# Designed miniproteins, single chains, continued (5), part 63

Each design is a single chain, and the fold is of that chain. pLDDT is the mean over its residues in the fold that is shown.

## One batch from the design tools (miniprotein)

Design m18169
Fold by ESMFold2-Fast:
Structure m18169 (fold): chain A 93 residues (1-93)
Amino acid sequence: MSLAEASFGDDAAPSSAEQRERIADLLLEATLEVMKAAVYLSAGDYEGAAEAYRRASELYRQAAELAVGERLRETLLELSRESERLAEEAAAQ
């Protein structure tokens, strides 16, 4: 069960500083790819959107592999699966 805030604003796991930095970098890049996909969709570029969502999915998966906590890993894998579904949906256009 999750509360509405579902965010980690402080150290969520006993990971090294560089590991946390890597996870943050991967999450930022994944978010940018999702935003790019939205721009491609608005422009009618469904192939570009599908590619951007697939990149986001892979970045979330990579972040999940670095995650020490099971809950964080599950959340990141869920985001990865959601992005993959959006990519498939865009590609079906």
Scores: mean pLDDT 79

Design m18170
Fold by ESMFold2-Fast:
Structure m18170 (fold): chain A 99 residues (1-99)
Amino acid sequence: SPEEGRQRLVAEFERRDAETDAIAASLIAQGDPLGQELKKARDEMVEEGKRGRDLAAEYAKTGSPEVKKEHIEEGKKSVELDKRYRELEAQARAAVAAA
């Protein structure tokens, strides 16, 4: 079902993010600056995701064209932040594999 598919997808993202958090913590413990950069990128992605959800909820209540425009712009920012986070995640996984 769509609901079961959504729950499985959420669980998979949570598992992946937990693994990435563990890698970031390991790199930080080793003094690798990539660990702090990865943690910062994740925190920024989470913050923007929250802002996007708040804007979507406000648009649903108000129908405001200004809120819609802000939501679209925040959506673009969220895509760029996610891309940066995934690039850093790939670098971090490669660094751990090379050690």
Scores: mean pLDDT 84

Design m18171
Fold by ESMFold2-Fast:
Structure m18171 (fold): chain A 101 residues (1-101)
Amino acid sequence: SMYRELKEKLLEKVEELLEGVLEGDAEKVLKSVEELIQLLNELVDDPKEQRELLKIVGEMLKLAKEIRDGDLSKIPELEEKREEFEKKLEEVVKKNEEKLK
């Protein structure tokens, strides 16, 4: 499924983005954000759903920065936000598949 492939690529780009933040690689962060936005535009046609997903990504980025700066207690919270993002994304994918398949 095209939507399933887009979902997998999007999750991969979120992981690359988080790795970039944890590594302090600003170029990797910027490239991953640009690619993430492109994938969201292909997968998510509702601006409200796109905004909700981007809000979760922003929260994950904040947690990743705190972890990089030494607050390892934020690792479980980052994992919880990662799961929240994946669940929200799965709901969007299922809605799109029901409408177009």
Scores: mean pLDDT 84

Design m18172
Fold by ESMFold2-Fast:
Structure m18172 (fold): chain A 74 residues (1-74)
Amino acid sequence: MMSEEEALKELLRRIAEKFPEYKEELEKIIKDLESGKISVKQAEGRLIELYLTLSEEKQKEVEEIAREIREKAL
C-alpha cells in the first residue's frame, strides 16, 4: 500500500502530466516534499491553493485523479 506521502507525490505527478501549465509549480512541491523542506500537510495546502484557482472542469478532473490514487493506495 502507498504511504500518504507517496500517494500525494503520485497525485501531484499525474496532475502535472494532465495540466502541463502547472508542471513547474507541482514539480517544485514534489521536490520540496522529497527534500523534507515542507511537510505532507504543507504540500497538501499548496495543492489545495492551486486547486481553488482552477475551473470547475479542471477541479473535477483533479478529483477523479485523486480518487484513482486513493483506490490504488488501499
Scores: mean pLDDT 81

Design m18173
Fold by ESMFold2-Fast:
Structure m18173 (fold): chain A 61 residues (1-61)
Amino acid sequence: SSMEATVHVAQVSPTATLYDVVDAEGNLIASGQAPSVEAAIAAGVAAARAAGYTKITVHVG
């Protein structure tokens, strides 16, 4: 639904982790890079919340 977002987190090196935030329809809301998986989760969740999403799912892989 329009209130749901998924944060995808993928570690690409020991010092670089990518994240994206997509809505229920698969539209990209935000993306970025963080120095760790934990930082990427925090950044992705913060971006989803800033965009107004309250149902946030995190997938790490």
Scores: mean pLDDT 86

Design m18174
Fold by ESMFold2-Fast:
Order: C-alpha cells, then sequence, then structure tokens
Structure m18174 (fold): chain A 113 residues (1-113)
C-alpha cells in the first residue's frame, strides 16, 4: 500500500539522520543517501501506480525532513541543505513523477562530482 511505502521511506530517512548525527557519514554523503532513497521511493510508487498527488505528498514530506535536518548544521552547510530541500519541494510540485525522478538523479550526480 501507499501507507506501507510512506512508513518504510520515513524509517529509512530516520536511519540516515541517525547515522549523520552519530558522525558516521558527512553532510554530503547524507544528502546523497536521502536523494537516492527519494528516487527509489518515487520509482516504486510509479511501479505500484500510486496517484501522482500521493507521490508529491511523499516527496514533500521527505523535503521537509531534509530541511529539519539542515537546521542542525553550521550556517554555511545549513544554507546549502535548505536550498536543496526547497529545490526538491519545487520539483515535486511542478514535475511529473518520471521527470521528478530524473531531476533527483541529476542532483545526486552534481553532489557526487
Amino acid sequence: SYEELLEKTEKRLEEIEKRFRAGEISPEEAAVEFLRLIVEAVEEAIRRKVPEEKITELVLKAARRLAELAETLPEEERIKWLKLAQEVAEAALNLSPEELAEFLRKKIEELEA
């Protein structure tokens, strides 16, 4: 169900947050893992034929978590992560699920470069 996909995604996002807070991964590694998880969730939702509105809701919830995590960072890193969270939210509102997945994949490539 959509509810199971949402719960699974939120738990996996929380695990990334915990690893980051424990100093096990860098801010850049955490951002990449967050975006990869969102891509996986969007692609799974597309395969399950989840309504576009629900896919948008899932991604907006993930972007909000990314913004909340950003508030725990030093000022310069916080600004970068808040901007990323805003870009993800705007993409979720304006793009189809397929276009959103492609946008997020390109963001991952930019962060790994």
Scores: mean pLDDT 85

Design m18175
Fold by ESMFold2-Fast:
Structure m18175 (fold): chain A 68 residues (1-68)
Amino acid sequence: MENKEKARKLALELGKIVDEIMKKDPETQKKAFELVKETAERVKNAKSWDERVKILQEAIKKLKELNK
């Protein structure tokens, strides 16, 4: 119902995937870190919770690809 709660849940899912990637090789960790920085800047510049939800969903998809 509240997009803010949805964004919070997505941020937790993103953090879990990052934690899994941080147990992998340093090159994959560096790529994940760069993606997280990009995502943080996009979230900071977002004007609505709907926009933040979309940004987090896109980041999760990219992180899952890195977690191959």
Scores: mean pLDDT 81

Design m18176
Fold by ESMFold2-Fast:
Structure m18176 (fold): chain A 65 residues (1-65)
Amino acid sequence: MAASEALARETLEAVRRLAEEGRLEEAQKAGDSAADMLAKAGHTELARELREEVERILRETEERR
């Protein structure tokens, strides 16, 4: 697995965990940081997909409260 793909996957796992714990700000920051790193590395498509998936996870978590 490429390092960029591993970063995206691990970030999504962390975001889901943080969101379930109610740590929405930390979840958003983790997603933003990883997406920025991916974009700077030239993985702009992965960065965009990561940002969109993070937003969806946070929205879905809020809907359950």
Scores: mean pLDDT 80

Design m18177
Fold by ESMFold2-Fast:
Structure m18177 (fold): chain A 75 residues (1-75)
Amino acid sequence: SMEDLEELRRLVKEAALARGVSEERAERFAETVVNLAAEGRYELAWLAALSGLDLPSRPVPRSVGELREALRALL
C-alpha cells in the first residue's frame, strides 16, 4: 500500500542518516529501495537495503509489509 511504502521510505532514510550517510544520499538510497519494492522486486529491494545499511543476511521478504517489518526489526 502507499502507507507501507511511505513508512518504508522513512525507515530506510532514518537508518541511513543514523549511520552517517548524508541527507541527499540517504534520500536517494531510500527512494531506490522504495521504487524496487513498489515494482514488486522485494528480493532486490531487500538485498539493496541489507548491503547499503551493512545489515546481516536474513530470509527474503515476500511483500512490502514484510520488508518494512523485517527492516524495522533490524534497526
Scores: mean pLDDT 79

Design m18178
Fold by ESMFold2-Fast:
Structure m18178 (fold): chain A 93 residues (1-93)
Amino acid sequence: MEEARRKAAQLLQGEADRLKAKGKTVQANALRDFAKYLLTEDQNLGGHLNGLKVMGFTEPQEIENFRALLRELLLRAGLPESTVESFLLGLLP
């Protein structure tokens, strides 16, 4: 599980760098912050995810697209589906 969490953080950081290069700063910052919380503050992830609107996601479609991207990256990193779904529920209003 710790290895899958580290793998997820690496994938999120890599995708954040890619998005930043494309000028998608809000999405890049969100992925980078979630990668940090995934490694250091896993118990508080739900609280940080609920802050997406504060982080600059103002449109429901932007939140939906970000949630879909996050789901794909976390699942590919090897996190259990139940853990990923619980993580993503924190993104809902």
Scores: mean pLDDT 69

Design m18179
Fold by ESMFold2-Fast:
Structure m18179 (fold): chain A 77 residues (1-77)
Amino acid sequence: ETIVNTTVQYAKTPEDAKKLHEIIYDESKKVAEELGGEVSSEEKKGKDGKTVIYIVKETQKLNGVTIINETVIIGKE
């Protein structure tokens, strides 16, 4: 069984989104290291060319269940 938890955060600017991504990715790495899990990060650009999207996924297993915590950070000019 797999459980996916998704949180979406909106930043006021692309620069703020980048800073927020750095903070969240660093915290997610610490959690993954403590729990023996995995972390990944992706950067995407919106079709409008003005929106940046960062996706941080932290994956862990608890009692035979796979838990994926996904944080989506969106910054737009």
Scores: mean pLDDT 80

Design m18180
Fold by ESMFold2-Fast:
Structure m18180 (fold): chain A 93 residues (1-93)
Amino acid sequence: MDEKLERARKLSEVSAKLLGLDPKKMAERARERIARDLELAREVGPDGYLERQRAEAEKRQEELIKKGVDPDIAEGLRLIEIGVARVAARNFA
């Protein structure tokens, strides 16, 4: 898992340059969804919220692969989104 995370981090920088995707924009979109879903997340709890964010990140990974993006690059982008969601989930009181 650690090797995949390190590889994904490096591939995310490459994909930003090659595909015009920006990891910062991915993080911003994740924060916008988090803000929208915050009240729901309080109701279902942090684990339920994290599961929903994981499912959304998987859908985006599938769309990137369908568009011909390298599977490793697509996985790297998914892992960035999950990282942001996991940090947000930890902040639920």
Scores: mean pLDDT 67

Design m18181
Fold by ESMFold2-Fast:
Structure m18181 (fold): chain A 77 residues (1-77)
Amino acid sequence: ALSPKEQAIRLARATALLSEIYVIARLLKTKEMEQLYEEAEELYKKMLDYVKNGDQKGFEKQLEKLEEILKKALKMI
């Protein structure tokens, strides 16, 4: 199990990325951005589970996928 501080830091990083994708989706209002945001939400839910289980490798793999979604979102601007 991760310490409360380690959990907070990981969740803060994941939440920041999800928030950036959310802002882009709200600005563009396209079906493609809506779909990417839904995919980001599902990854975020998995990341919450990995943090609870103390699975650092599982968390980092989902974080990489979330970063790729942000990269795709930024290209739609």
Scores: mean pLDDT 84

Design m18182
Fold by ESMFold2-Fast:
Structure m18182 (fold): chain A 59 residues (1-59)
Amino acid sequence: SRQQIQQLREQMQQLSRQIKQIEEQIKKETDPQRRQQLQEQRQQLVQQVNQLSFQISSL
């Protein structure tokens, strides 16, 4: 369905924006522990994007 695909694409765009924000924070972060936390958050968001991408490809 066109509406479902559009909603999934919008979710992917929102997640992509969050990933970019975290990547910028990682570049500026000097604390190793906080940097690791940000990297873990980034990985979780990337996994969500991959899941949404697979859902779209299966439709």
Scores: mean pLDDT 86

Design m18183
Fold by ESMFold2-Fast:
Structure m18183 (fold): chain A 124 residues (1-124)
Amino acid sequence: KRIKITPELEKAILEFAETYAKKVLDSLSPEEQRRLARLIDEVVRKHGLGNPKAIAEALLEAVPDELKEKVIAMIAYTYYQLKKAGASPILLRPLIETIIYVILLTPDENLSPEAKALKEKIKA
């Protein structure tokens, strides 16, 4: 059924977003950031937020292997910013579930050590 999101897992995702994901995004040009954000918006618009696993699968199919880590970083950092802004649980829940599915479905060889550590926490 639904992924069980513990407070400890959410804290790990927020720490990943604030520290690692931000550095990944800051390394991208403004043009690369806009292109990636547009791609994510197109997938979300097509599928809606009602099926986080389907969104994660569609995102991973839409991007080449070298961009998968950048997609994870952008979604994680977006979740972090929205949570700090006081966004509704109606929006936050499907976003964090999408982050979890993207990480679980990405092969280990396409993940940084930081993302692999987070994946192991999700699998536990």
Scores: mean pLDDT 82

Design m18184
Fold by ESMFold2-Fast:
Structure m18184 (fold): chain A 65 residues (1-65)
Amino acid sequence: AMEAFKETLRLTYRSILEKANLTPEEKERLGKRFDEALDKATSYEEAVQILLDFAREVERRQRER
C-alpha cells in the first residue's frame, strides 16, 4: 500500500515538474531531492506533506522569474 502510494506521488510530482517553467537542470535537481525525501517517508501524512512542500517550491521558483 505505502509503495503504491509513493509511486502515485512520484508520478504526480513528475507531472508538476514537466508543466513547470523551470530549467531542465532545476527540474532534475528538484526531482532527485523529492525522490530522496519521499523514500525516507514513513507515513501517508509525511508523504503528502513532502509533495505539498515540493509543489510550493516549484511555485516559488516560478514567481521569482
Scores: mean pLDDT 84

Design m18185
Fold by ESMFold2-Fast:
Structure m18185 (fold): chain A 86 residues (1-86)
Amino acid sequence: SEAKLEEAKKHFELGEEAYKAGDLESAAEHYEKALAALEKAEETPEALLLKAKAQLNLAEVYLKMGDKEKAEEYREKAREALEKVK
């Protein structure tokens, strides 16, 4: 769904803004909302690439928050998403 992909892009951008501002909790919430929207989007290469980017960024956020287990989980999910593109 085009609307869900646009919703995901919006939350991804808000997550990047929060991360740059040092608001790790807000960054995590926005990246998770982007991933939730992508779960309901059509699995296109664009959607898969955005999913991988959101998962990698969320992994970095969790690592900075001290949650190494969640960071590794999202890194693995990003690897899986990237493999589906190529």
Scores: mean pLDDT 88

Design m18186
Fold by ESMFold2-Fast:
Structure m18186 (fold): chain A 90 residues (1-90)
Amino acid sequence: LIEELIRLAKEIAEKILKEKMNAEELEQKFKELSNKLGEMLAKIVVSLALLQVFHGVSEEELREYAEELLELLKESEEKMLIKMNDLLLK
């Protein structure tokens, strides 16, 4: 699962950085991922992509964040969303 989330996040980040994926295209991608993985996992994928784009996080850091978010999601959606927001808005 973690490898799949990281792979999808990298693909989205590369499209944003190279192909200049706009907000509408990102929303469409989020809907596609939500249909395949569920909304919470789709939020994790998009957030990991944005961490790569805006913060330049390494693959090792990305893996650590993916693991942390997945563990929090097992406890509660709210805890995962709080951590995710903290990571993106620091």
Scores: mean pLDDT 79

Design m18187
Fold by ESMFold2-Fast:
Structure m18187 (fold): chain A 71 residues (1-71)
Amino acid sequence: KAVVESQDAVLAHLMKKLGFESLVHGSEEEKKLWKELVYRRIKCAQMSLEDALIPNRVLTPEELKKLMNCP
């Protein structure tokens, strides 16, 4: 719980720093899903923060495998 909360805070700060906070101004559910997706892309697929923040970025087969193998 504490680790997840810390990671969410860091992710929110980085999204704000890169100007992407405006892209997550949707509903609370959309914001949560967006943060989870970006976090998973960074941690599991090892994507750069910039790439992970692109909503419609197509995952490579390697990145998809990493996401599937990382809960």
Scores: mean pLDDT 61

Design m18188
Fold by ESMFold2-Fast:
Structure m18188 (fold): chain A 92 residues (1-92)
Amino acid sequence: AVEEAEKLMELLKSPDPEVRIRAARELIELLKKDPKATGKLALEAAYLLAKSPDPRVQEAAIELAMAVMKYYPELILEAIGAALRAIGGLLD
């Protein structure tokens, strides 16, 4: 699963938005099969896709993040906690 997920991470760097969306969808399938091996890479992929100006790619990022939340919620909770702490520091 890890080796396959790493290959998909390379496809997420493609200039073609269709290739990126397809890679995100494949990562969701790997995440369903093996959340522990795939979860961190899937979360990294979601962040990478979210930076895209293409709304279809941004939608794929949301779907991938939602899949991580469903199959590996502990990882998402830790990421949300870190983000909230960073925002809190800026408001002080």
Scores: mean pLDDT 76

Design m18189
Fold by ESMFold2-Fast:
Structure m18189 (fold): chain A 60 residues (1-60)
Amino acid sequence: GSEALMAALRELAEMLENGEKITPGTLREVARKYGIAQSTVSRLLRLLESGRMDAEGVVR
């Protein structure tokens, strides 16, 4: 549900804040950990990087 998406968003946001390089391997691990599609994780990362979505999942 939405809780898994929010947890994935937080983990991605923390990685970006720490200056960690997010690789395709990282996206696969996050997708597996939270039981969501890798394509969804990739889309969430793009929205975070563009500033269109924050760590709470709010689209601006």
Scores: mean pLDDT 75

Design m18190
Fold by ESMFold2-Fast:
Structure m18190 (fold): chain A 69 residues (1-69)
Amino acid sequence: SEAQKKAEAEKIAEEAEREAARLAVQGDYRGAADVLLKAAEKIKPLDEELAEKLRRSAEQLYELDEQAR
């Protein structure tokens, strides 16, 4: 069902966001962005809106990595 797909997507997103936060605290913005981007690809067939949100978060982290040099 759609509700089950969204619940599965939310669980994947929460796990990825926790891992990304752990990496970001260590200054690994690229690693954090990669984790979110990978999760977004897994989530895309389950919840496109949530996948897009994670992709935008990954883009922001990639920008932080580039600015840090």
Scores: mean pLDDT 87

Design m18191
Fold by ESMFold2-Fast:
Structure m18191 (fold): chain A 66 residues (1-66)
Amino acid sequence: SDLVERLTALLVKAFENADLSDEARLRAEIAAMIDRALREEGIVLDPASRAALVDRVVAAVLERLR
């Protein structure tokens, strides 16, 4: 979806110089940034939709940074 692509592009730029060795920490920081972006836009997601969005964005960001 367009939201996944926009979030992925922003996060790839934010994390382009990040340490990729701690994937659990990166996932947590990406999830926190997604939560902040959704809150600022007034978007409310059910837990399943939010988890699916985080998983898709994390996978896409890590693929582009590797």
Scores: mean pLDDT 80

Design m18192
Fold by ESMFold2-Fast:
Order: sequence, then C-alpha cells, then structure tokens
Structure m18192 (fold): chain A 65 residues (1-65)
Amino acid sequence: TEETVEVEATAPASTPDSDLVDRLNETIRRAVEAAGAEILSRGPIVLSVEGDVKTARQTVTLRRP
C-alpha cells in the first residue's frame, strides 16, 4: 500500500538550514525504518520561519509491505 506523509523537523530560528535539513533527513530515515516501509519518492524541502522557530518540511511517498 502506498502512503503519502508530510515529515517535519523544527529548530530555533538561529539554527543553520543545513543542520535542520540533516535533522529532517534523520527523522525521515528513522520513521521509514520503524514502519518497515520503502521510500518511493521525496518532494522538495520547504523551509519556513515563524517567530523564533524554523521548520523544514518534506512530503514523502512510502510503500508499506
């Protein structure tokens, strides 16, 4: 079964974008491993800042067994 999920990571606004992207990638890897799924596709990474919080988001399509 295919499933599309949005994964996000947050950090203080002062955090470098590269560090936040690394955190997002780690979060995705752990979630996929825990679900026993495989990644079919990944969308673009969207970075946003609201107040003192920076968020990285990515839409990922997974295949579950």
Scores: mean pLDDT 82

Design m18193
Fold by ESMFold2-Fast:
Structure m18193 (fold): chain A 88 residues (1-88)
Amino acid sequence: SMEEKRRKELIELLRKTIKEAEQLLAQHRDKLSPEEEQQLQQLIEQLKQIAKDLEEGKISTDEALSRATQVLQQFGQLLAQVLAREAA
């Protein structure tokens, strides 16, 4: 079904996004405070949980997309603040 296709595509996208987020965290680790590193790691763990819940059918594709979008916005905002501090 189209719904099952959307679910599989979102799972693949989430797994790719998690790997990219982990790479960004590793790349910028030297610029992060211990608290910032912990916050970014917790956001990555939230993305992993969303992917798992979607794979296990515990949440809908739309719910997973909504939750992942919020987590990614928080991740991007925190990383942007760190990078802006380095550029100053």
Scores: mean pLDDT 89

Design m18194
Fold by ESMFold2-Fast:
Structure m18194 (fold): chain A 56 residues (1-56)
Amino acid sequence: MEGAKKAAEAAAKGDGKGALEAGERGNMSPHSTDAAGTAGAATGDPERGAEAGLKA
């Protein structure tokens, strides 16, 4: 959960590398990290990004 939120926050700021690193620290799969980052960046909402990552 924490990894998804941090990945979404980084992606919302436009920091793709930070988003991937946050996902790795949270033991997220690349697919879940990508989903969280994409949703976070698109909506600017880290909670929305985290939810997308968890559903992926």
Scores: mean pLDDT 63

Design m18195
Fold by ESMFold2-Fast:
Structure m18195 (fold): chain A 117 residues (1-117)
Amino acid sequence: RNGQREMAEAALKKAEAAIKERDYALAEGHLGVAQGQAYAIKDYKLLARVYRLQGEQLFEKGDFEGAILSYKYAEKYAQIAGDKALQAEVLKNLGKIYPKMGDTELAKEYYLRANEL
């Protein structure tokens, strides 16, 4: 259990490094490992972190629809995990995307929700 969690955390760290280098294929591989391990041990905080990082990668690639979907999964798992700090971070990430899709009003709602956590 702790070993699987450590493997998932190591995979997330490798995924973050790959995203920084814009090696999205390598990042996807590491995110898949992290997701599998997190799901196997029912670690919803790790799942939220995986989906948040998937959302960041999709945002970097200009896939705003895919990024929104990934961030919404991250929000759901952060809420299940009771991690208000992670939930607030994900809501701020959603607030950054919606203006790029022409929805400044929805962006304000996400920032307000994040600040109320």
Scores: mean pLDDT 87

Design m18196
Fold by ESMFold2-Fast:
Structure m18196 (fold): chain A 83 residues (1-83)
Amino acid sequence: SKYGEEILEAIKNKDEEKLKEAVEKILEETAKKPTPALEELRAIVREASQKEVEDLSPEELVRAVEARWKGEQLLKEAAEAAA
């Protein structure tokens, strides 16, 4: 997903300004053209924070995405341990 890649790249580079720009650009552009990446992001945010993605600061959005990514890694590790 194009927008997911932009967010993850900004997180990986620890570039807060690029992350803020990417989030604002995604929210503004995807409000006009809903994408699967936005729907997935909304689901993650709703699950992690019980808030809408538009109500989150860029920092809160990053934390929600990171929590989901770490959750997926933990589930993968648990599956490997169970095998």
Scores: mean pLDDT 58

Design m18197
Fold by ESMFold2-Fast:
Structure m18197 (fold): chain A 72 residues (1-72)
Amino acid sequence: TPLAVQLLLHETQAEDLSRFNPEAAARFLKEHQVPRALFEQEILPRLREALERKVPERAEEWVARLVALYNE
C-alpha cells in the first residue's frame, strides 16, 4: 500500500481497508490541509485501487462519500 494511503488509514484508525471510514478520512485530509491536487492525483487513485482490491463491495460507495465530504 502506498505510504500516503497507509498514513491516512493509520490516522483514521483503520487497521485494514475493511474498517475504512470516509468521514474520518475526510476529517484527516481537512485537518492536515492536504491540497486538492495531492488528494485527487495521488491519494484518491491509490486509495480507490486499494479499496477495490480489498473491499470491492464498498469501494465505490466509500470513494464517492469521501469525495463529497472533501468538497464540502
Scores: mean pLDDT 75

Design m18198
Fold by ESMFold2-Fast:
Structure m18198 (fold): chain A 123 residues (1-123)
Amino acid sequence: DLVERLTAELEERFGDDRSPEALVEAVDLVVRAVAEEHGLELGEPEVLVNDEDRVVVRYEINGEPVTVAVLLTEPIRIREDGRELPGVALPEARLVLVDGRPFLEGDFRSFVETLVREFTRML
């Protein structure tokens, strides 16, 4: 089970370090594993935002940009088109929105389950 494997890896690596920098590494670990499971090549992460409120990372998958936004302090509120990050204007691109608060609280399973689900849905 991919979720179980990734949850164990995050617990081992990030159990004592739940910083925004650790969250960038956790996001990359999870999305790269999902891409690999689907036989897709994932480019290097481009960190657009890394602060106390959110982590936003852009990837390229088969020449198309995909943005992963993890919200740490704001509830997820999406317009009906699903294309805007609440409180931040992003260019029109494929966008994955994830609640990052479980990661900060040490609930790595909920974080991994949500990120795997939302990223897989985008693929």
Scores: mean pLDDT 74

Design m18199
Fold by ESMFold2-Fast:
Structure m18199 (fold): chain A 71 residues (1-71)
Amino acid sequence: AEKYAQEALELAKERGDERLASLAQMALSLADKMSEKGTEYLKKAVDKLRAGDIEGARRYVVLAIEEALLS
């Protein structure tokens, strides 16, 4: 979880998307509480960011945070 959250944060900062960077930072702070499902969402968020799909990435980071909060 930490690896993908960190990648998402770095990619969000590179893109200049402050809101996505804040969401990725929150996911990173919750990485120790992240379920396998939450980790999969973070991986998908990274994949979307690499593909330039910022809206898809934002959706998956939010889903990962929700999974961590249910842990």
Scores: mean pLDDT 81

Design m18200
Fold by ESMFold2-Fast:
Structure m18200 (fold): chain A 98 residues (1-98)
Amino acid sequence: DAIKKEIEQKNRELILKMVKESKSPEDFAEKVKNLLLYLGVPEEEADRIAEEVKSMLEKVKTEEDLQKLVDFIMEKINEAIEKRYAEEQKKVDEKLKA
């Protein structure tokens, strides 16, 4: 739906901005972790994803590698958003029936 597409686009833009504004792979990984925590990803899982992101960014040698990193982060963000939307819709439907 339109809301999902808009949030996805904004998140992609945010990640690209984070890459551009980050001073180091560690700084970028910390920003990604904070975003995942804000989206409701458990801290242990967010930490693991952030470490993987840091390792991937340190190994980036081409622009294509960077795009794969952005795609990986987007996948994790989209999974978190989809889970949140499913829970929100379920709660709304239950309130309307009650």
Scores: mean pLDDT 76

Design m18201
Fold by ESMFold2-Fast:
Structure m18201 (fold): chain A 97 residues (1-97)
Amino acid sequence: MKKSQLAAQLATAAQLLAVAALIEAELGAPRERVEELVEAAKENLLEALKYAEEAGDKELFKEIVELGRKAAERLRPVAPEGAEEILEELEKREEEF
């Protein structure tokens, strides 16, 4: 599999996990469950950025960062700590690439 394709798949997985966290929080899931989904979203997002960087795909990297920022902003009301961690990691990765 091309690294760009793997990056796109991982970014998609991160977005789905972020949406799952929002839906489960709305349905009254325990905080620990929501935080677990947000952590999984963060891990997939960071792995996606790593593969986009290794592929040298700057356009894909920028798209993943933008999608991650939008996801983090949406997660702020339900998982503010996890949302801030995502934003901080995105800023750090953007400076390095």
Scores: mean pLDDT 86

Design m18202
Fold by ESMFold2-Fast:
Structure m18202 (fold): chain A 76 residues (1-76)
Amino acid sequence: MRIEVTLPDGSTLVLEVPEEVDGYEVIEQVEARAPSLGAGLALLAMEAAVNGGRISAERAQRLLLKGAEIDRFLAA
């Protein structure tokens, strides 16, 4: 599955992941490539913690998109 997120600076983060992934692995990749997604990273960390580290790619994408929306709102 392709996860695509617009960053606060207007650039786009693209990740290609399996349909079901280790949430901590996704967090590590996003943190390395887009540390500006602070809210997105926090949402992913919470979801991974409550699900024993497992997240669907669909869920990860929704959390990253919501996080980017929050980060953009806080920057305004």
Scores: mean pLDDT 77

Design m18203
Fold by ESMFold2-Fast:
Structure m18203 (fold): chain A 59 residues (1-59)
Amino acid sequence: MKYTVDGNKITITKEVADKLGIKELNLPGVKVKLEDNVVTVTEDVWGVKEAIILLAEEE
């Protein structure tokens, strides 16, 4: 499996993390933080968690 999901946390590969190119996203309706290949989504009105999962699946 190219990623793992545990609640609001997604563990991705280094390759996917490098492709994302972001460490933190703090916008209205979306709050995401990337630390040590773990993406934590605390606010997700726009389906960002699903988009990250789809990106990880394409690798």
Scores: mean pLDDT 73

